# Designed miniproteins, single chains, continued (4), part 47

Each design is a single chain, and the fold is of that chain. pLDDT is the mean over its residues in the fold that is shown.

## One batch from the design tools (miniprotein)

Design m13607
Fold by ESMFold2-Fast:
Structure m13607 (fold): chain A 107 residues (1-107)
Amino acid sequence: SERKKAIDDIIETLKNIRDVLLKEKTPEAFKEAIEVLDKIYEYASKHLPKEDYERIKKLMDEVKQKLEEAIKAYENGDEEGFQKAFDEVLKNIDKLIEYLKEIREKE
């Protein structure tokens, strides 16, 4: 299934982003993650049905928002704000991966 292959590819890419962010807690790594998420948006829009893409897009937008919050907190020396935003980035990535796994198993 083309749809299942596209979903598997997105899940693998998201897991790689998660691993990189856990290892490299820098604004540079966070900016690169945003660029990769933008590429995932383009890929999903071309390979997934509109209904699936629109639901996934909302969750991806939430991940991007938290990545931007983490970058700003880091650049401003807001250590508590950074930790909160970073935790929410990981939580939203995990939520998106779980949602993608659920969608993958449905007709």
Scores: mean pLDDT 86

Design m13608
Fold by ESMFold2-Fast:
Structure m13608 (fold): chain A 66 residues (1-66)
Amino acid sequence: SDDQYLQQAQQTQQQNMQQIENIVKDGLKKGKSNKEIADEVSKKLGLSPEDAEKLVTEITKKIKKE
């Protein structure tokens, strides 16, 4: 049913977002560029390089208190 699909999608999205945030935080601590961090996110989560770069940029700005 749609409800089961939505619940699974939300759980997967939450897990993926947590992994992305952890990769971003770790990368920033190591002095990596947003591009290098985006490449890790793309490879780890199977996202396109373009989508990974956008997500990493948004998360980085939030962490730096834009």
Scores: mean pLDDT 76

Design m13609
Fold by ESMFold2-Fast:
Structure m13609 (fold): chain A 85 residues (1-85)
Amino acid sequence: ADEELLEAARRAAEHLARGDHEGAVEELRRMEELAPRASPEAIRRATSIITGGVLEAVGRGIALSPEVHEAMRRFTQASQEALAA
């Protein structure tokens, strides 16, 4: 679970950095599914990786799609629920 979440986070960040919004959404949805089974440490690490990917994309002038924003919101909600448990 932890390793799968971190791998999905790295792939999502890579997709974001190259403007592949469909690929980013697929990996963010995978992260949402994995968050309830992941450790708090893995969730915090995955959040850091995604934040870095977003900052890199914005720095390159890439506008994030509404679908990417929604997928990130869903992962954030799932993460908050998992960390509260």
Scores: mean pLDDT 85

Design m13610
Fold by ESMFold2-Fast:
Parts: C-alpha cells; structure tokens; sequence
Structure m13610 (fold): chain A 88 residues (1-88)
C-alpha cells in the first residue's frame, strides 16, 4: 500500500486533510450565501475562492510539497472567512 511521492508523514496528511475539510465547508457556506447576493463583485469573489480550493486540492493530489499546500489552504480559509463576513 502506498509509496506516495513525495512521501508525506501520516501527521502531515491528517493536518492537510483537516485544513481541506475546513476550507471545503467555508467554500460551500460562501457559495450558499452568494446565491442571495445581487452584488456581482461578491459573486466573483465566491467563484475565485472555489477555483482556489480546486487548485489546492489538485496540487495536493499531484504531490505538491506539504508546506506549500498548508500555506495555500490557510490563506484560502482566511479569505473565505472574510468573504463570509462580507456576504452575511
């Protein structure tokens, strides 16, 4: 079973999976809030956050470095939280 390249520790994988789950939930929340928004700029920001999430998920699946994935996920989570406050 797995020879993952690059090899991630089980602890690093669990940390990334936790951040991915948090990011996914925030993206879903802002997408739902944006459905009621009539502001095209906020709708565009929501699409941007979704694209960023897909990008980080793809990078993780393609074996990008754990540090880069964690950095990008933390930035995405902060951006999504800020956008959620703008949409609420």
Amino acid sequence: MWGVEPELSEEERKEIEKLLEEAKKLVEEVKELAKESKDPKLIAKTVGVEISYIGVLTDYEMGAPAEEIKKNLKALIEAAKELKKELE
Scores: mean pLDDT 79

Design m13611
Fold by ESMFold2-Fast:
Structure m13611 (fold): chain A 84 residues (1-84)
Amino acid sequence: SKEKVDNEIKALFLLISVSSELYLLEKSLEGLTPEQAQHMIKVIEDMIEKIKELSKKLDKETKDKINKEVDKLKKRLEEVKKKI
């Protein structure tokens, strides 16, 4: 349905946004205070949760693909958390 397509596009835009924000965090980490790093981590975590909620409204194939990408982002985020 059109509603499912709209939700898929929203989830994909958020996925791209999270990937970009996480990349910037990884590259800037040494220049951030612990408080700044924790704030950015929380923003990324909140975006990931929004992607997960949107994915529940998608078909199984698209949901599975998005969840795999989310799992990769979560793993990268945990590596960042170990460095602060």
Scores: mean pLDDT 86

Design m13612
Fold by ESMFold2-Fast:
Order: sequence, then structure tokens, then C-alpha cells
Structure m13612 (fold): chain A 95 residues (1-95)
Amino acid sequence: KEKQLGYLGGILDTVRALLEAGLAFSEKVVEENPDNELARQDLADNRRAVALFPEWEKRVMEEAEKLEYESHDEFVEAFHRISRRIGAELEARAA
């Protein structure tokens, strides 16, 4: 369990870094293309994703800690199900 939670922590750190990089990239695209509505929408979507990340991370970690599993593969599959469900719930509430 401790090993799986450490692995999850590494994944969450990677997701955070990718979200922050995506936000920085979309900010630069909008700065270079201020009249592009699609670029502004991508920036808005990335800002929302970064804003929702702390709650998503907290809920995913809380549910992952309660998981019962017999193998690492079962843990990874359960984590993917939890992350998708929580992400969808948070996006629905933000809309």
C-alpha cells in the first residue's frame, strides 16, 4: 500500500507539471495570437483544469488510500477509474 501510494504521488506530480506546462503554453499562444478565439478557449480550459487540480488530487488520494487490491495492476486500474470519475464530477460542478 505504501509503495502504491508513493507511485501515485509520482503520477500526481507529473500531472501537475503537465497541467502547469499546458497553462504556460496556452498563455503564450494567446499573447502571440490575441484575436484567436480558440486559443482563448484553450487558455480558459487550462486555467480551469489547474484551478480544479488541488481538489481532484485531494479526492483521488483520499479514495486511493481506502482501496483494497491484490496486485499493482488492480491498483493502477482502480486509480484510473477513480481519477476519471472525480474529474468528471468536478467538471460537471464547475459548469
Scores: mean pLDDT 79

Design m13613
Fold by ESMFold2-Fast:
Structure m13613 (fold): chain A 99 residues (1-99)
Amino acid sequence: SQLELDIEIGVLEVHRAVQLTVARRNSDQEIIDKLLSQGADNAIKTLENQISSLQAARDQVEAMYALTGDPRLADLAADLDKLLARQQNLLDQIKKIKA
């Protein structure tokens, strides 16, 4: 239903806002240092889990956009792509440190 779709969009918007706030608050180096405090293997696992969650959210947003044509979903997809790129870069940096 339209109501169910609107609720799902609202949940994705909240998740996006939280992720963007965290990403903007901390520098990449501060995030790397914090993640590495738990050990390189745990840092890698944490980032891989976050990337998987972001990919699932991105796929859901794309599927909803295909059904609705709502431009807000296109904006959410673009923001999720930017977050995915940042998380992948952090993962690559930590893997290089471990190697």
Scores: mean pLDDT 76

Design m13614
Fold by ESMFold2-Fast:
Parts: structure tokens; C-alpha cells; sequence
Structure m13614 (fold): chain A 95 residues (1-95)
């Protein structure tokens, strides 16, 4: 298999793990900083967005504003944004 196929398989396993384990923003940020594969960075970005969307949905379902949920969702969206910026930079280097 090509290197890209290996990276995609490993990225899928990483995504599945992150979606199941729901790491903290600190854990996910540490993983992001130590990850160089575009495919794995995309998995981290997708996992961050998924957690942010879940927290935001929980906040919107509350009878009163839950600022802690909103703030934590915001941090996960920031992690996803940083991951996207790194992905775009790495993609430019490959072209």
C-alpha cells in the first residue's frame, strides 16, 4: 500500500479512539503539537469539532446558559482551527 493509505488507516484508528475516549482540551492539544501527519491532524481536527459540537448542543439544551459548556466548546473549536491552519500549511509544502 502507498504511504498515504497507511496514514489514512492509522488516522481512522486515531479518530475512532479519540471519539470514544473524548480527551480533554489539554490532552488533544498535546497530541496536536506532537503530530506531523496531515491525515492524523485531520483526525484530531474532526475529533475536536465533534466534541465542540456535542458540548454546544448540551449547552443549547440547558434551561439556563451554561457558560462552562460554551467556553469548553470554544476551546475545542480553537484546537480544530489550529489543526486546520497546520494542515493547510503542510499541504502547501507538499505542492
Amino acid sequence: SSMKEKEKREAKKLLDKLLAEKPTPEQLSKLLVNTKSIEKLEAIREAAVAQADELLAQSRAQPAPDLDLDLTAGVFYLIAGVAKAIIETEKRKEK
Scores: mean pLDDT 84

Design m13615
Fold by ESMFold2-Fast:
Structure m13615 (fold): chain A 89 residues (1-89)
Amino acid sequence: GTKEEYVKVGKEELEKAKKFGKEAIEKLAKDPELAKEAEELLAKKTAEMEALIKKAGESTVEEAEKYVVETYALAKQLEAELKKKVEEA
């Protein structure tokens, strides 16, 4: 893998996470409090993922891989937390 390939994978995971989050927020539209919590969670996690992807682009290939793995883990944590909020609504 190249550094460029890792950054691309990280960006693809970020875009998937943003899409999932938007769809989850739309499902929570009838509960304004849960919708707000989901919006705040999405904003926080996507900012953390964007920071990791930026670091991956500025680092060595080995460090880029680690940052992209962390980005993937954050995406899965976000999806799990949003799924729970949708199931509780």
Scores: mean pLDDT 85

Design m13616
Fold by ESMFold2-Fast:
Structure m13616 (fold): chain A 74 residues (1-74)
Amino acid sequence: GEEERRERLFEETRRELKNTVRELAKKLGNEEKIPEAIKAIDEGLEKAKQAKSVEERAKAVQEGVTKAIDIIEK
């Protein structure tokens, strides 16, 4: 149903974001920061799963991604 489809989309998004984070970290030479950045992605997506509106969900994902990139860019 829609719940299973939404769960699949969350897990696909999580996979894609984690892969993007790993590739960016490798390019910048900051691979040591991958575990911390991945945690930020996981935290953002878990908050998105608990979100009760589309706006709250989008904000949770954006905050997780922003935090992950900030970790890699340091």
Scores: mean pLDDT 84

Design m13617
Fold by ESMFold2-Fast:
Order: structure tokens, then C-alpha cells, then sequence
Structure m13617 (fold): chain A 61 residues (1-61)
């Protein structure tokens, strides 16, 4: 639902803002994800999948 999507996107925005000074690259990737998710109307499930991919890639390097 739109409500579930908004909750997920707001959660990602909060995390991105928290990371802006300590991890600006990850913060930018999360903000870019939120923008793309809004433009393409991704489902909450797709958004969560994309966030996991970004975090997993970050943990590798």
C-alpha cells in the first residue's frame, strides 16, 4: 500500500540523514534509492530488496 511505502521510505530517509556525516557515500546511495523508488513507484518489497543490496555491497568493501 502507499502507506506502507511511505513508512519504508521515511525510515530510509532517517537512516540516510543519520549517516550523512559518518558515511556520506552510503547516505547518498540511500537518498538516490528513495528518489528512484518514488519516481518508479516501487513496492515496499522491492524497496527493501534494493536497500539490502546496497547495504550488502557496502559491507563487502
Amino acid sequence: SQEDRDIVLNSIQVVADHLKDTNPELSKKLNDLVKEAKEKNWSPEEIQKKVKAIIDDWRKK
Scores: mean pLDDT 81

Design m13618
Fold by ESMFold2-Fast:
Structure m13618 (fold): chain A 85 residues (1-85)
Amino acid sequence: MTIEDFIKDLEEGAKILGVPEEIKEALLRILKSKTGEEYEEEVLRLLELVGEDTNIPFAERSLKVFSYISKLIKTSADKKKKELE
């Protein structure tokens, strides 16, 4: 899977779940982060947009973001599976 394929699946999952464009763009910025500092800034921005506590440890912030991304990817994959059945 290429990063472009991953982004497409994330965008499809976001559309299915009715995720606001601002949250989708924040997720894309996290995936495109080139430094640890950029990653942390974009993670905090995403958590603020979804109403999560930003005063939690870095590892917990990363787990919340990973859980959210996983939900979007799973939603896209489940739709593709139904189209193949």
Scores: mean pLDDT 73

Design m13619
Fold by ESMFold2-Fast:
Structure m13619 (fold): chain A 80 residues (1-80)
Amino acid sequence: MLAKIRELAKKLPEEAQKIVEEMVKILEEYENDPELAAKKLAEKMPEFLEVYDKLSPENQEIALEALKLIEEKLEELLEK
């Protein structure tokens, strides 16, 4: 999962890549505290949305795919 998210991030402009990489780092650092991971990811969402709004439609699709994979990984961590 995380490797796929990082692969998608490499296709994005530097600003969007940085935000996605920071979100992946949160998932890695707080793997054993998924509620705190969720809180920290929620704190990153305004910055993600501002960067997203500046992207081309093609890059917006890639960014949303990365976000969906981040959400899926968080849900897996929250299940147990």
Scores: mean pLDDT 82

Design m13620
Fold by ESMFold2-Fast:
Structure m13620 (fold): chain A 70 residues (1-70)
Amino acid sequence: MTVRELESIEALIAAAQELIEEFKKNGAVKITVTGSFETRADGRRYLVMEITAIFADGTKEVHVLRAPVA
């Protein structure tokens, strides 16, 4: 699993779109995207997106993207 910290929600959305397009180009047969919010120890709210790609060979890749809401 790969975790990426982004500086903004806009940067996170752009990174998520790039990852989805790369997974499509690389032959992913299924892509699942989930979103949630979490509050960390610093008291800040973060948007968390998990992108899971499954490939024809059965390989599964999971990327987690996080960005502060404010």
Scores: mean pLDDT 82

Design m13621
Fold by ESMFold2-Fast:
Structure m13621 (fold): chain A 60 residues (1-60)
Amino acid sequence: SLEDERAKQRQDSIDNLRRWMARQGKSDSQTQRSLESLQKGQDANDEILAQKELEELLKS
């Protein structure tokens, strides 16, 4: 389904981002919480909010 396909895309993006952040030395509690929120993907709004938090962390 479309939702299943989006879930796969989220997971792939999260996995790639985890590896990238590990290489950059970013592995704090805030980053882990943001990744967990994205991974669970409860709904579109939750995913958008989790991505915004992750973007802020990456800028920090």
Scores: mean pLDDT 63

Design m13622
Fold by ESMFold2-Fast:
Structure m13622 (fold): chain A 72 residues (1-72)
Amino acid sequence: MERRVRLTITAEGEDVVAHNEKTGSYLKVKAGETLVLSAVLTDEQVEGMRALAEAVKRDNPNAKVEFEELPL
């Protein structure tokens, strides 16, 4: 099934950096910036994006990270 999802990462006070060595994914958001990723994804891709959100939260506890499912 396909789902529309949105991942919002707000860098509050300092740069946000996340690297997932297992998947090779790297993400950087500069202090004061917001990154918004919106896509229609498969269930497997949604789980990958949730994993990214959790990695960002783990490595950047002061960052505001929101993951939400939206209507198609």
Scores: mean pLDDT 76

Design m13623
Fold by ESMFold2-Fast:
Structure m13623 (fold): chain A 85 residues (1-85)
Amino acid sequence: VEEMEELAEQIKEALRAGDVDRAVELAQQLIDLLRSKLGSNGLVRSLVNNMQGSLDALRQDPDDEDARRTLELVVDDIVNLVKYG
């Protein structure tokens, strides 16, 4: 739980700094951690699928502003689910 919150904050920090490559690497770590610990949760699977789509878009075009915003929003949703779900 604490590791997921730390990864989420690091992803948001990397996105704000314009370090898209680092944000993608950290987001992949968060996806792997979520699948490992919360993979049976249907809401987590849905959020992970949305995050994976954003990562795939950013890997092809790091300047994709919509994909970057979607990633930040999904990360916030994951943090809220982990803290309060």
Scores: mean pLDDT 80

Design m13624
Fold by ESMFold2-Fast:
Structure m13624 (fold): chain A 100 residues (1-100)
Amino acid sequence: MREELLRLLDELIALEAEYRRNPDDQETALRGQELLAEMTRLLARLLREHSEEEVRELFEELIRRVAAAAGLSEAELQELLATSEIPESFEVGEIAPALP
């Protein structure tokens, strides 16, 4: 499943680049939708059969590959990764029950 997901992602990334180059290509858009549907099905299976830790590692790899293929800068990639890592200390520091 993991290797199959990564392979489908690589194909999706290639199609995304082609679609960006020729947005009038309806066939490329349809192929992208089919690949996305297959990936979604595989992800649902993986979530059912594997631990959250394994799924999380896979999602990080997927995000990195998408960002690299989309031509995102390192700063943009770090921003995406930071968004999925909400600092817990922020909430605890803000809601201080220290009010008497």
Scores: mean pLDDT 64

Design m13625
Fold by ESMFold2-Fast:
Structure m13625 (fold): chain A 58 residues (1-58)
Amino acid sequence: EKEKKLEEIRKYMKEKGYSDEEIDAAINWIKENVENLTDEVVKEIKENLDDLVELSKL
């Protein structure tokens, strides 16, 4: 389910040392812009977190 995958991304970002503000911004961006949060998409997000965080700071 989408919520479980969002929680997985949140935990991964926290382990990588992102701030709570950066995590919340990234999660909100994913909720608004990613319709199909599959395991493949979660992997791509994890591999490109720096780019995603920068994009979420718009």
Scores: mean pLDDT 80

Design m13626
Fold by ESMFold2-Fast:
Structure m13626 (fold): chain A 75 residues (1-75)
Amino acid sequence: DLEEKLKEGLEYFKEGARPSAESLERGEAHAEKAGEPELAALYREMKKNIDDIDKTLELYERIVELGKRVAEERK
């Protein structure tokens, strides 16, 4: 469930943790399986910029926004 994975990511950020490369890779694979190439591209961009905290936060906000729209449309 894409929505569930996004919720897990938000909890990690709330606890002060940054997403790991593994979690971003799983998010990308999940988005690709869901047929959401734009969402998968955002996960790839986050993985590329994983050491840039500000950019990672901005990209994750975009992932959450797009992921919620995708989840709502696929109900």
Scores: mean pLDDT 71

Design m13627
Fold by ESMFold2-Fast:
Structure m13627 (fold): chain A 67 residues (1-67)
Amino acid sequence: AAPAVPADFELTPEQKEAIRPALVDTFTTLAGLPPEEAQREADRILEEAKNVSELTKLVHRALKRTA
């Protein structure tokens, strides 16, 4: 199963790689982005996010921006 971590714990590189496909799918499904744009948003968010709390905030901001 994908690792669940508390909101303020740092994301490891392994956790970021595990999350990347789910973020791409989320942006293609919910935001209606083409796969290439979804990949760019996922990569940007994963580069900026230091922990789960930041990841969640960045995802919400990106979805709000694209919707």
Scores: mean pLDDT 74

Design m13628
Fold by ESMFold2-Fast:
Structure m13628 (fold): chain A 75 residues (1-75)
Amino acid sequence: SPFIDEAIELAEKAGLTEKAKELRSLKEQYDNLVRQAEEAIKAGDLDRARELQRQAMEVHKKLVELAKEVIDEIK
């Protein structure tokens, strides 16, 4: 997401090192879950894909909330 990548870059430039690390960690978790869900879909395991997508949505919610916090703080 361009929004998340921008938030990470802004956090790093503003010296918000811990928030930048947390954003990168959450993004990595999200990307891994999305990849696993896509592989499950290709394998025909739709139940597993739905569960992985649910987990990805939870991580993405946290990622967006933290990204908004960073942008609001930097303004």
Scores: mean pLDDT 85

Design m13629
Fold by ESMFold2-Fast:
Structure m13629 (fold): chain A 82 residues (1-82)
Amino acid sequence: KEEIQKELLEIEKKINEAVAAAQAKRPLSAEELLAIGKAVIDEHIANSTLPEEDKEKIRAVAVGGLNNDTSPEVVALAEEIL
């Protein structure tokens, strides 16, 4: 539980830093913001040592956050992990 929470916080930090750096150069479209976020999530998960089941949960919650996905399934998963 704590390991998953730490991974999600680290992903959020990396996304915020990457978006801020890109936005400092020019305005970004919503599509470009989502692409940056997804790339950061995928790279972080690829380098993670967590079990595959936990990696999939982290991916689902982090991607859901980027898309403002308020589906009951994503919200329930976030509450279960966080």
Scores: mean pLDDT 72

Design m13630
Fold by ESMFold2-Fast:
Structure m13630 (fold): chain A 74 residues (1-74)
Amino acid sequence: SPLQQTQQAIVEDFERRLRGLAGDPTVSDEEIRLAHDAMIDYYTQWLGERLGFSPQQLQQLRAQLTAVQDAVLA
């Protein structure tokens, strides 16, 4: 479905950006956390308002983004 394709693209973009930040020795742990928090909040808020994600779909997306952060920042 279009929403599943959008969700997958968001997760892939998020992981790519986070891995880039985590692999950059000039970026602090604080900057990585701020980028993570801002991106999750932005996507969750914006998707709820603009792309018609249900609360359950937004919760699933948030869980997927959190799992990506746990994998990258572990």
Scores: mean pLDDT 74

Design m13631
Fold by ESMFold2-Fast:
Structure m13631 (fold): chain A 96 residues (1-96)
Amino acid sequence: SFVEKLKELSEGELKKIFSNLISMREGMEAYAKKFSKTPEELQAKLEQIDENVRISLMIIAMRLGLPLETVQELIEKEDAESLVKLMEEKLKEKAG
């Protein structure tokens, strides 16, 4: 998955952020699998979880100071290397 690649390429605080996002996704997926009554309900919940993870990633990147348009483009292209680099640069700027 894209978020797992982001975690692999990241270090320090950013790696912790992506680890937390993956853990939240896994918990949501486990809950969806346990409590869905039909295959169609499960598929709809999994698609919503994927969308929520994407939105959360965008919010995290924007809160670090990346422009929305840049974040959307990098996610669409699955350019994990560029996204990690830009997020790490912004975290270093905020640390002083």
Scores: mean pLDDT 85

Design m13632
Fold by ESMFold2-Fast:
Structure m13632 (fold): chain A 74 residues (1-74)
Amino acid sequence: SHMEELKRRVTEEALREAERLYKEDPSMDPDTILQRVLARAAERLRAAGLSDEQRREILREIANRVIEELDKLK
């Protein structure tokens, strides 16, 4: 479905960016990485025309996945 594909793409992009930021600057605070990645994801979802509710739900899932991945990279 369109929503599932968009969600997958934005999530994959967010995870790649979080890993890249962590590897390039290991001194960067994980909360700063999370904030930057979620801000970009929010813009992507807004540009795709999603409702506030849809964006909120997807961003929560992305946030959880990013936190999990950053925790794994410790």
Scores: mean pLDDT 84

Design m13633
Fold by ESMFold2-Fast:
Structure m13633 (fold): chain A 80 residues (1-80)
Amino acid sequence: SEIDELYKRFEEIGEKLTELSNKDIKKNIELLKEAAELNKRAIELYNEYLQSKDEEEKKKLLEELKEITKRMEELLKKAE
């Protein structure tokens, strides 16, 4: 499903960001903090989507996950 593909992409971006940031954790602490908050929200959104029976709610959750995935991609570019 679109949500499963998007969540997998989010996790892959987060893994790459963590690997890059590990080279200098002190310099990247603020970026890692934002990434951690986005990761927590992504997990919440994905679980809410799987539990929801409301198609309109699912659509809103999917759009929010798209936005935070885009933000995570921006953080990855800043770390590169």
Scores: mean pLDDT 83

Design m13634
Fold by ESMFold2-Fast:
Structure m13634 (fold): chain A 80 residues (1-80)
Amino acid sequence: QEELKEKALKKIEEGKKKLEEMEKNKVSVDEMIEIIKKSEQEIQDILDQLDLDSEIGKEVAEEAKKWHLEALERIDKALE
């Protein structure tokens, strides 16, 4: 389960870097949404392999949820 935790956290970090690069390059909001959805799907695939009732599973799910909310906020700001 620790390997899955590291994998999920790495995917979250990759998603954050990807969004930051897209913001710098001023790509369209539609493109940002598409790329972030793909990143979120990869994270969800890892979460589906975790026991979400475990301490590790709960921690990873909470980090993924925080990233999801952060990504939505940043995409919303890009719409302005």
Scores: mean pLDDT 79

Design m13635
Fold by ESMFold2-Fast:
Structure m13635 (fold): chain A 86 residues (1-86)
Amino acid sequence: SEAAEKQREELERLAKEYPTLEEIVEAIEEELEKNTEESFERALKLAVVGAGLMAEKDRNGEEVDPEVLERFIELARKLSLEEEKR
């Protein structure tokens, strides 16, 4: 569908804009501070991009800073819990 195409294009754009997990974590934190529906949706998309980046790094045997990884996991959990309440 056209909506699925637009979502894919947006996720690809975000992956190019935020190429590291640290940048993704910082972007998610900034979006959550805004406390709007639009910022929450952007935070969810950033979490999807971050999960994809982690999967790619794991497949390639590349290491990630464990402090950045812990922050990402905690943010992903918070986003998941908030989404379930909506």
Scores: mean pLDDT 82

Design m13636
Fold by ESMFold2-Fast:
Structure m13636 (fold): chain A 92 residues (1-92)
Amino acid sequence: SLLKELAEQAEKLADEGLKKGRENYPAVAGSYAFAAELYRALGDEEKAERWRKKVDEIIADMQARGDTPLAEEVRKAAKEGEEAGRKLAQSY
């Protein structure tokens, strides 16, 4: 399934980005949010919730560190990733 391959690729890109430091967190959050929407469309609720929770954890970590500007960029990227994943899923 193309949706499954895209979800797995987005998940892999997010995992790699997470290793590169906090400046990559917006891109990481966008990719996890995108993967979560694709997994949801595939009926994989467990993976969808896992990656949604991971995005929430990243936002919470930035808030706890007092990095409000980065937290806002992470929220924005996550919303954009979610919207992109939802639109792609509707096309299939």
Scores: mean pLDDT 88

Design m13637
Fold by ESMFold2-Fast:
Structure m13637 (fold): chain A 81 residues (1-81)
Amino acid sequence: MSPKEKMLKALESLLARLEEGKALAEKKGDQASVAELDRLIAEVEEIKARVEAGELSIEEAKKQLDRILNRYLAVMHRIDA
């Protein structure tokens, strides 16, 4: 698997986790977390499109993925509290 294919798979995996987190936040009535997760979903979709188009380096995509993953984990920690 190429570095680009690995990155796209990682982005798709993160999108699935964000969608699951959004569904949980909606079930709990946490509208603030829903809104934040919606923004993170949009950011991942933008990054995925740019990686697919060759407009974003794998190194930069990894930095953005790590940033979004950290935000996702912080949101999920708040939902679980």
Scores: mean pLDDT 86

Design m13638
Fold by ESMFold2-Fast:
Structure m13638 (fold): chain A 65 residues (1-65)
Amino acid sequence: MLEREEIEAMLRMMAWESGDIESVEVKGKEIFVTIKKDTEEARETLERMKKLAEKEGYSLHVYLS
């Protein structure tokens, strides 16, 4: 299993690469993602984040800015 710091770093990098994600916050076992625009690219990035979160036992919550 990845350490919390590694998971947070990976999620933040995925968000940075997408351009359409405003913020990512990790609180305990919950991940809060705010997207700027609901695009196909953003959805693909969210799908990757969700798979990583589920694999590591985190819950993903998505909000539109």
Scores: mean pLDDT 78

Design m13639
Fold by ESMFold2-Fast:
Structure m13639 (fold): chain A 95 residues (1-95)
Amino acid sequence: SMAEKAFELHEEMKRLAARLEEEGVAEEEQERRALEVLAGEPIPESVTREQLEEAIQQAIEAVRPEAEELENHPDKKKAMAELFYRAVELFKELL
């Protein structure tokens, strides 16, 4: 299910955050590595920070109308997890 995939991704991000904090990695580098984990693939060196921010913004804008509808969903947590996973997949397509 989408909720199971979102949970696995959340756990992976928690482990990554702990490691990056232990290594003293700068916040900008932590963000890039977190995005690579979310995408499930390395971000090419040719992709600039501006292009990353644009791709993130496009993914957010694409799911924003549905996110607004989901605010009234009886199972908000499940709906939000599914939307989050869809936004990640869209972000991958924009890279």
Scores: mean pLDDT 65

Design m13640
Fold by ESMFold2-Fast:
Structure m13640 (fold): chain A 100 residues (1-100)
Amino acid sequence: MKTVNGTATVTIEEDGKKITRTVNVTVTLDGPDNIEIRIADFEAEGKEFTVVLTLETLTDEPADVTVNVKIDADGDASNVSLSFGGEKRVENVLTKVTLK
């Protein structure tokens, strides 16, 4: 089990304009089949959002982890991919997302 803290950049498109905000996130990785993402201080009321996570590593490794997640109006995540320094490692293995 590996837990990584970081930030999420949430992009919302309204009237052809993109609005971004940054919130704190925690990602728990327990192998390729068990990924849990918690997004704090984010209100998703009936909207689809695209979330890009930038995660801190648990070591002094220079590799960043970027997670691309689509969250629907019910808070369900889809189309998750993980990349490490531009190399794809995992796709479509998100099992749980919690919004708060």
Scores: mean pLDDT 51

Design m13641
Fold by ESMFold2-Fast:
Structure m13641 (fold): chain A 90 residues (1-90)
Amino acid sequence: SDALLAELSAALRELHARLAADPELAERLAAAVRAAMDPEERALAARLLAEAYAHLEENGENTPEARREAEVQILLQLGLERARRALAAA
């Protein structure tokens, strides 16, 4: 349900904030999400990342830290969308 998905999204935001205190775990989680993506999801991720990096550059915020944050957020969003589709199919 959309309500359950909203709660999962909130839990993922809390987890993401906690992962900021553990960069190695955050990198491991992002790598796991990336490894689970199909080719279409991977192409979408590349497009979204390019847009995010362009936005950071235009705002004078294009740092390695900001790029890593954008990548983690995009991968988590794609992981959540995959979970939503799996729940709809079940």
Scores: mean pLDDT 77

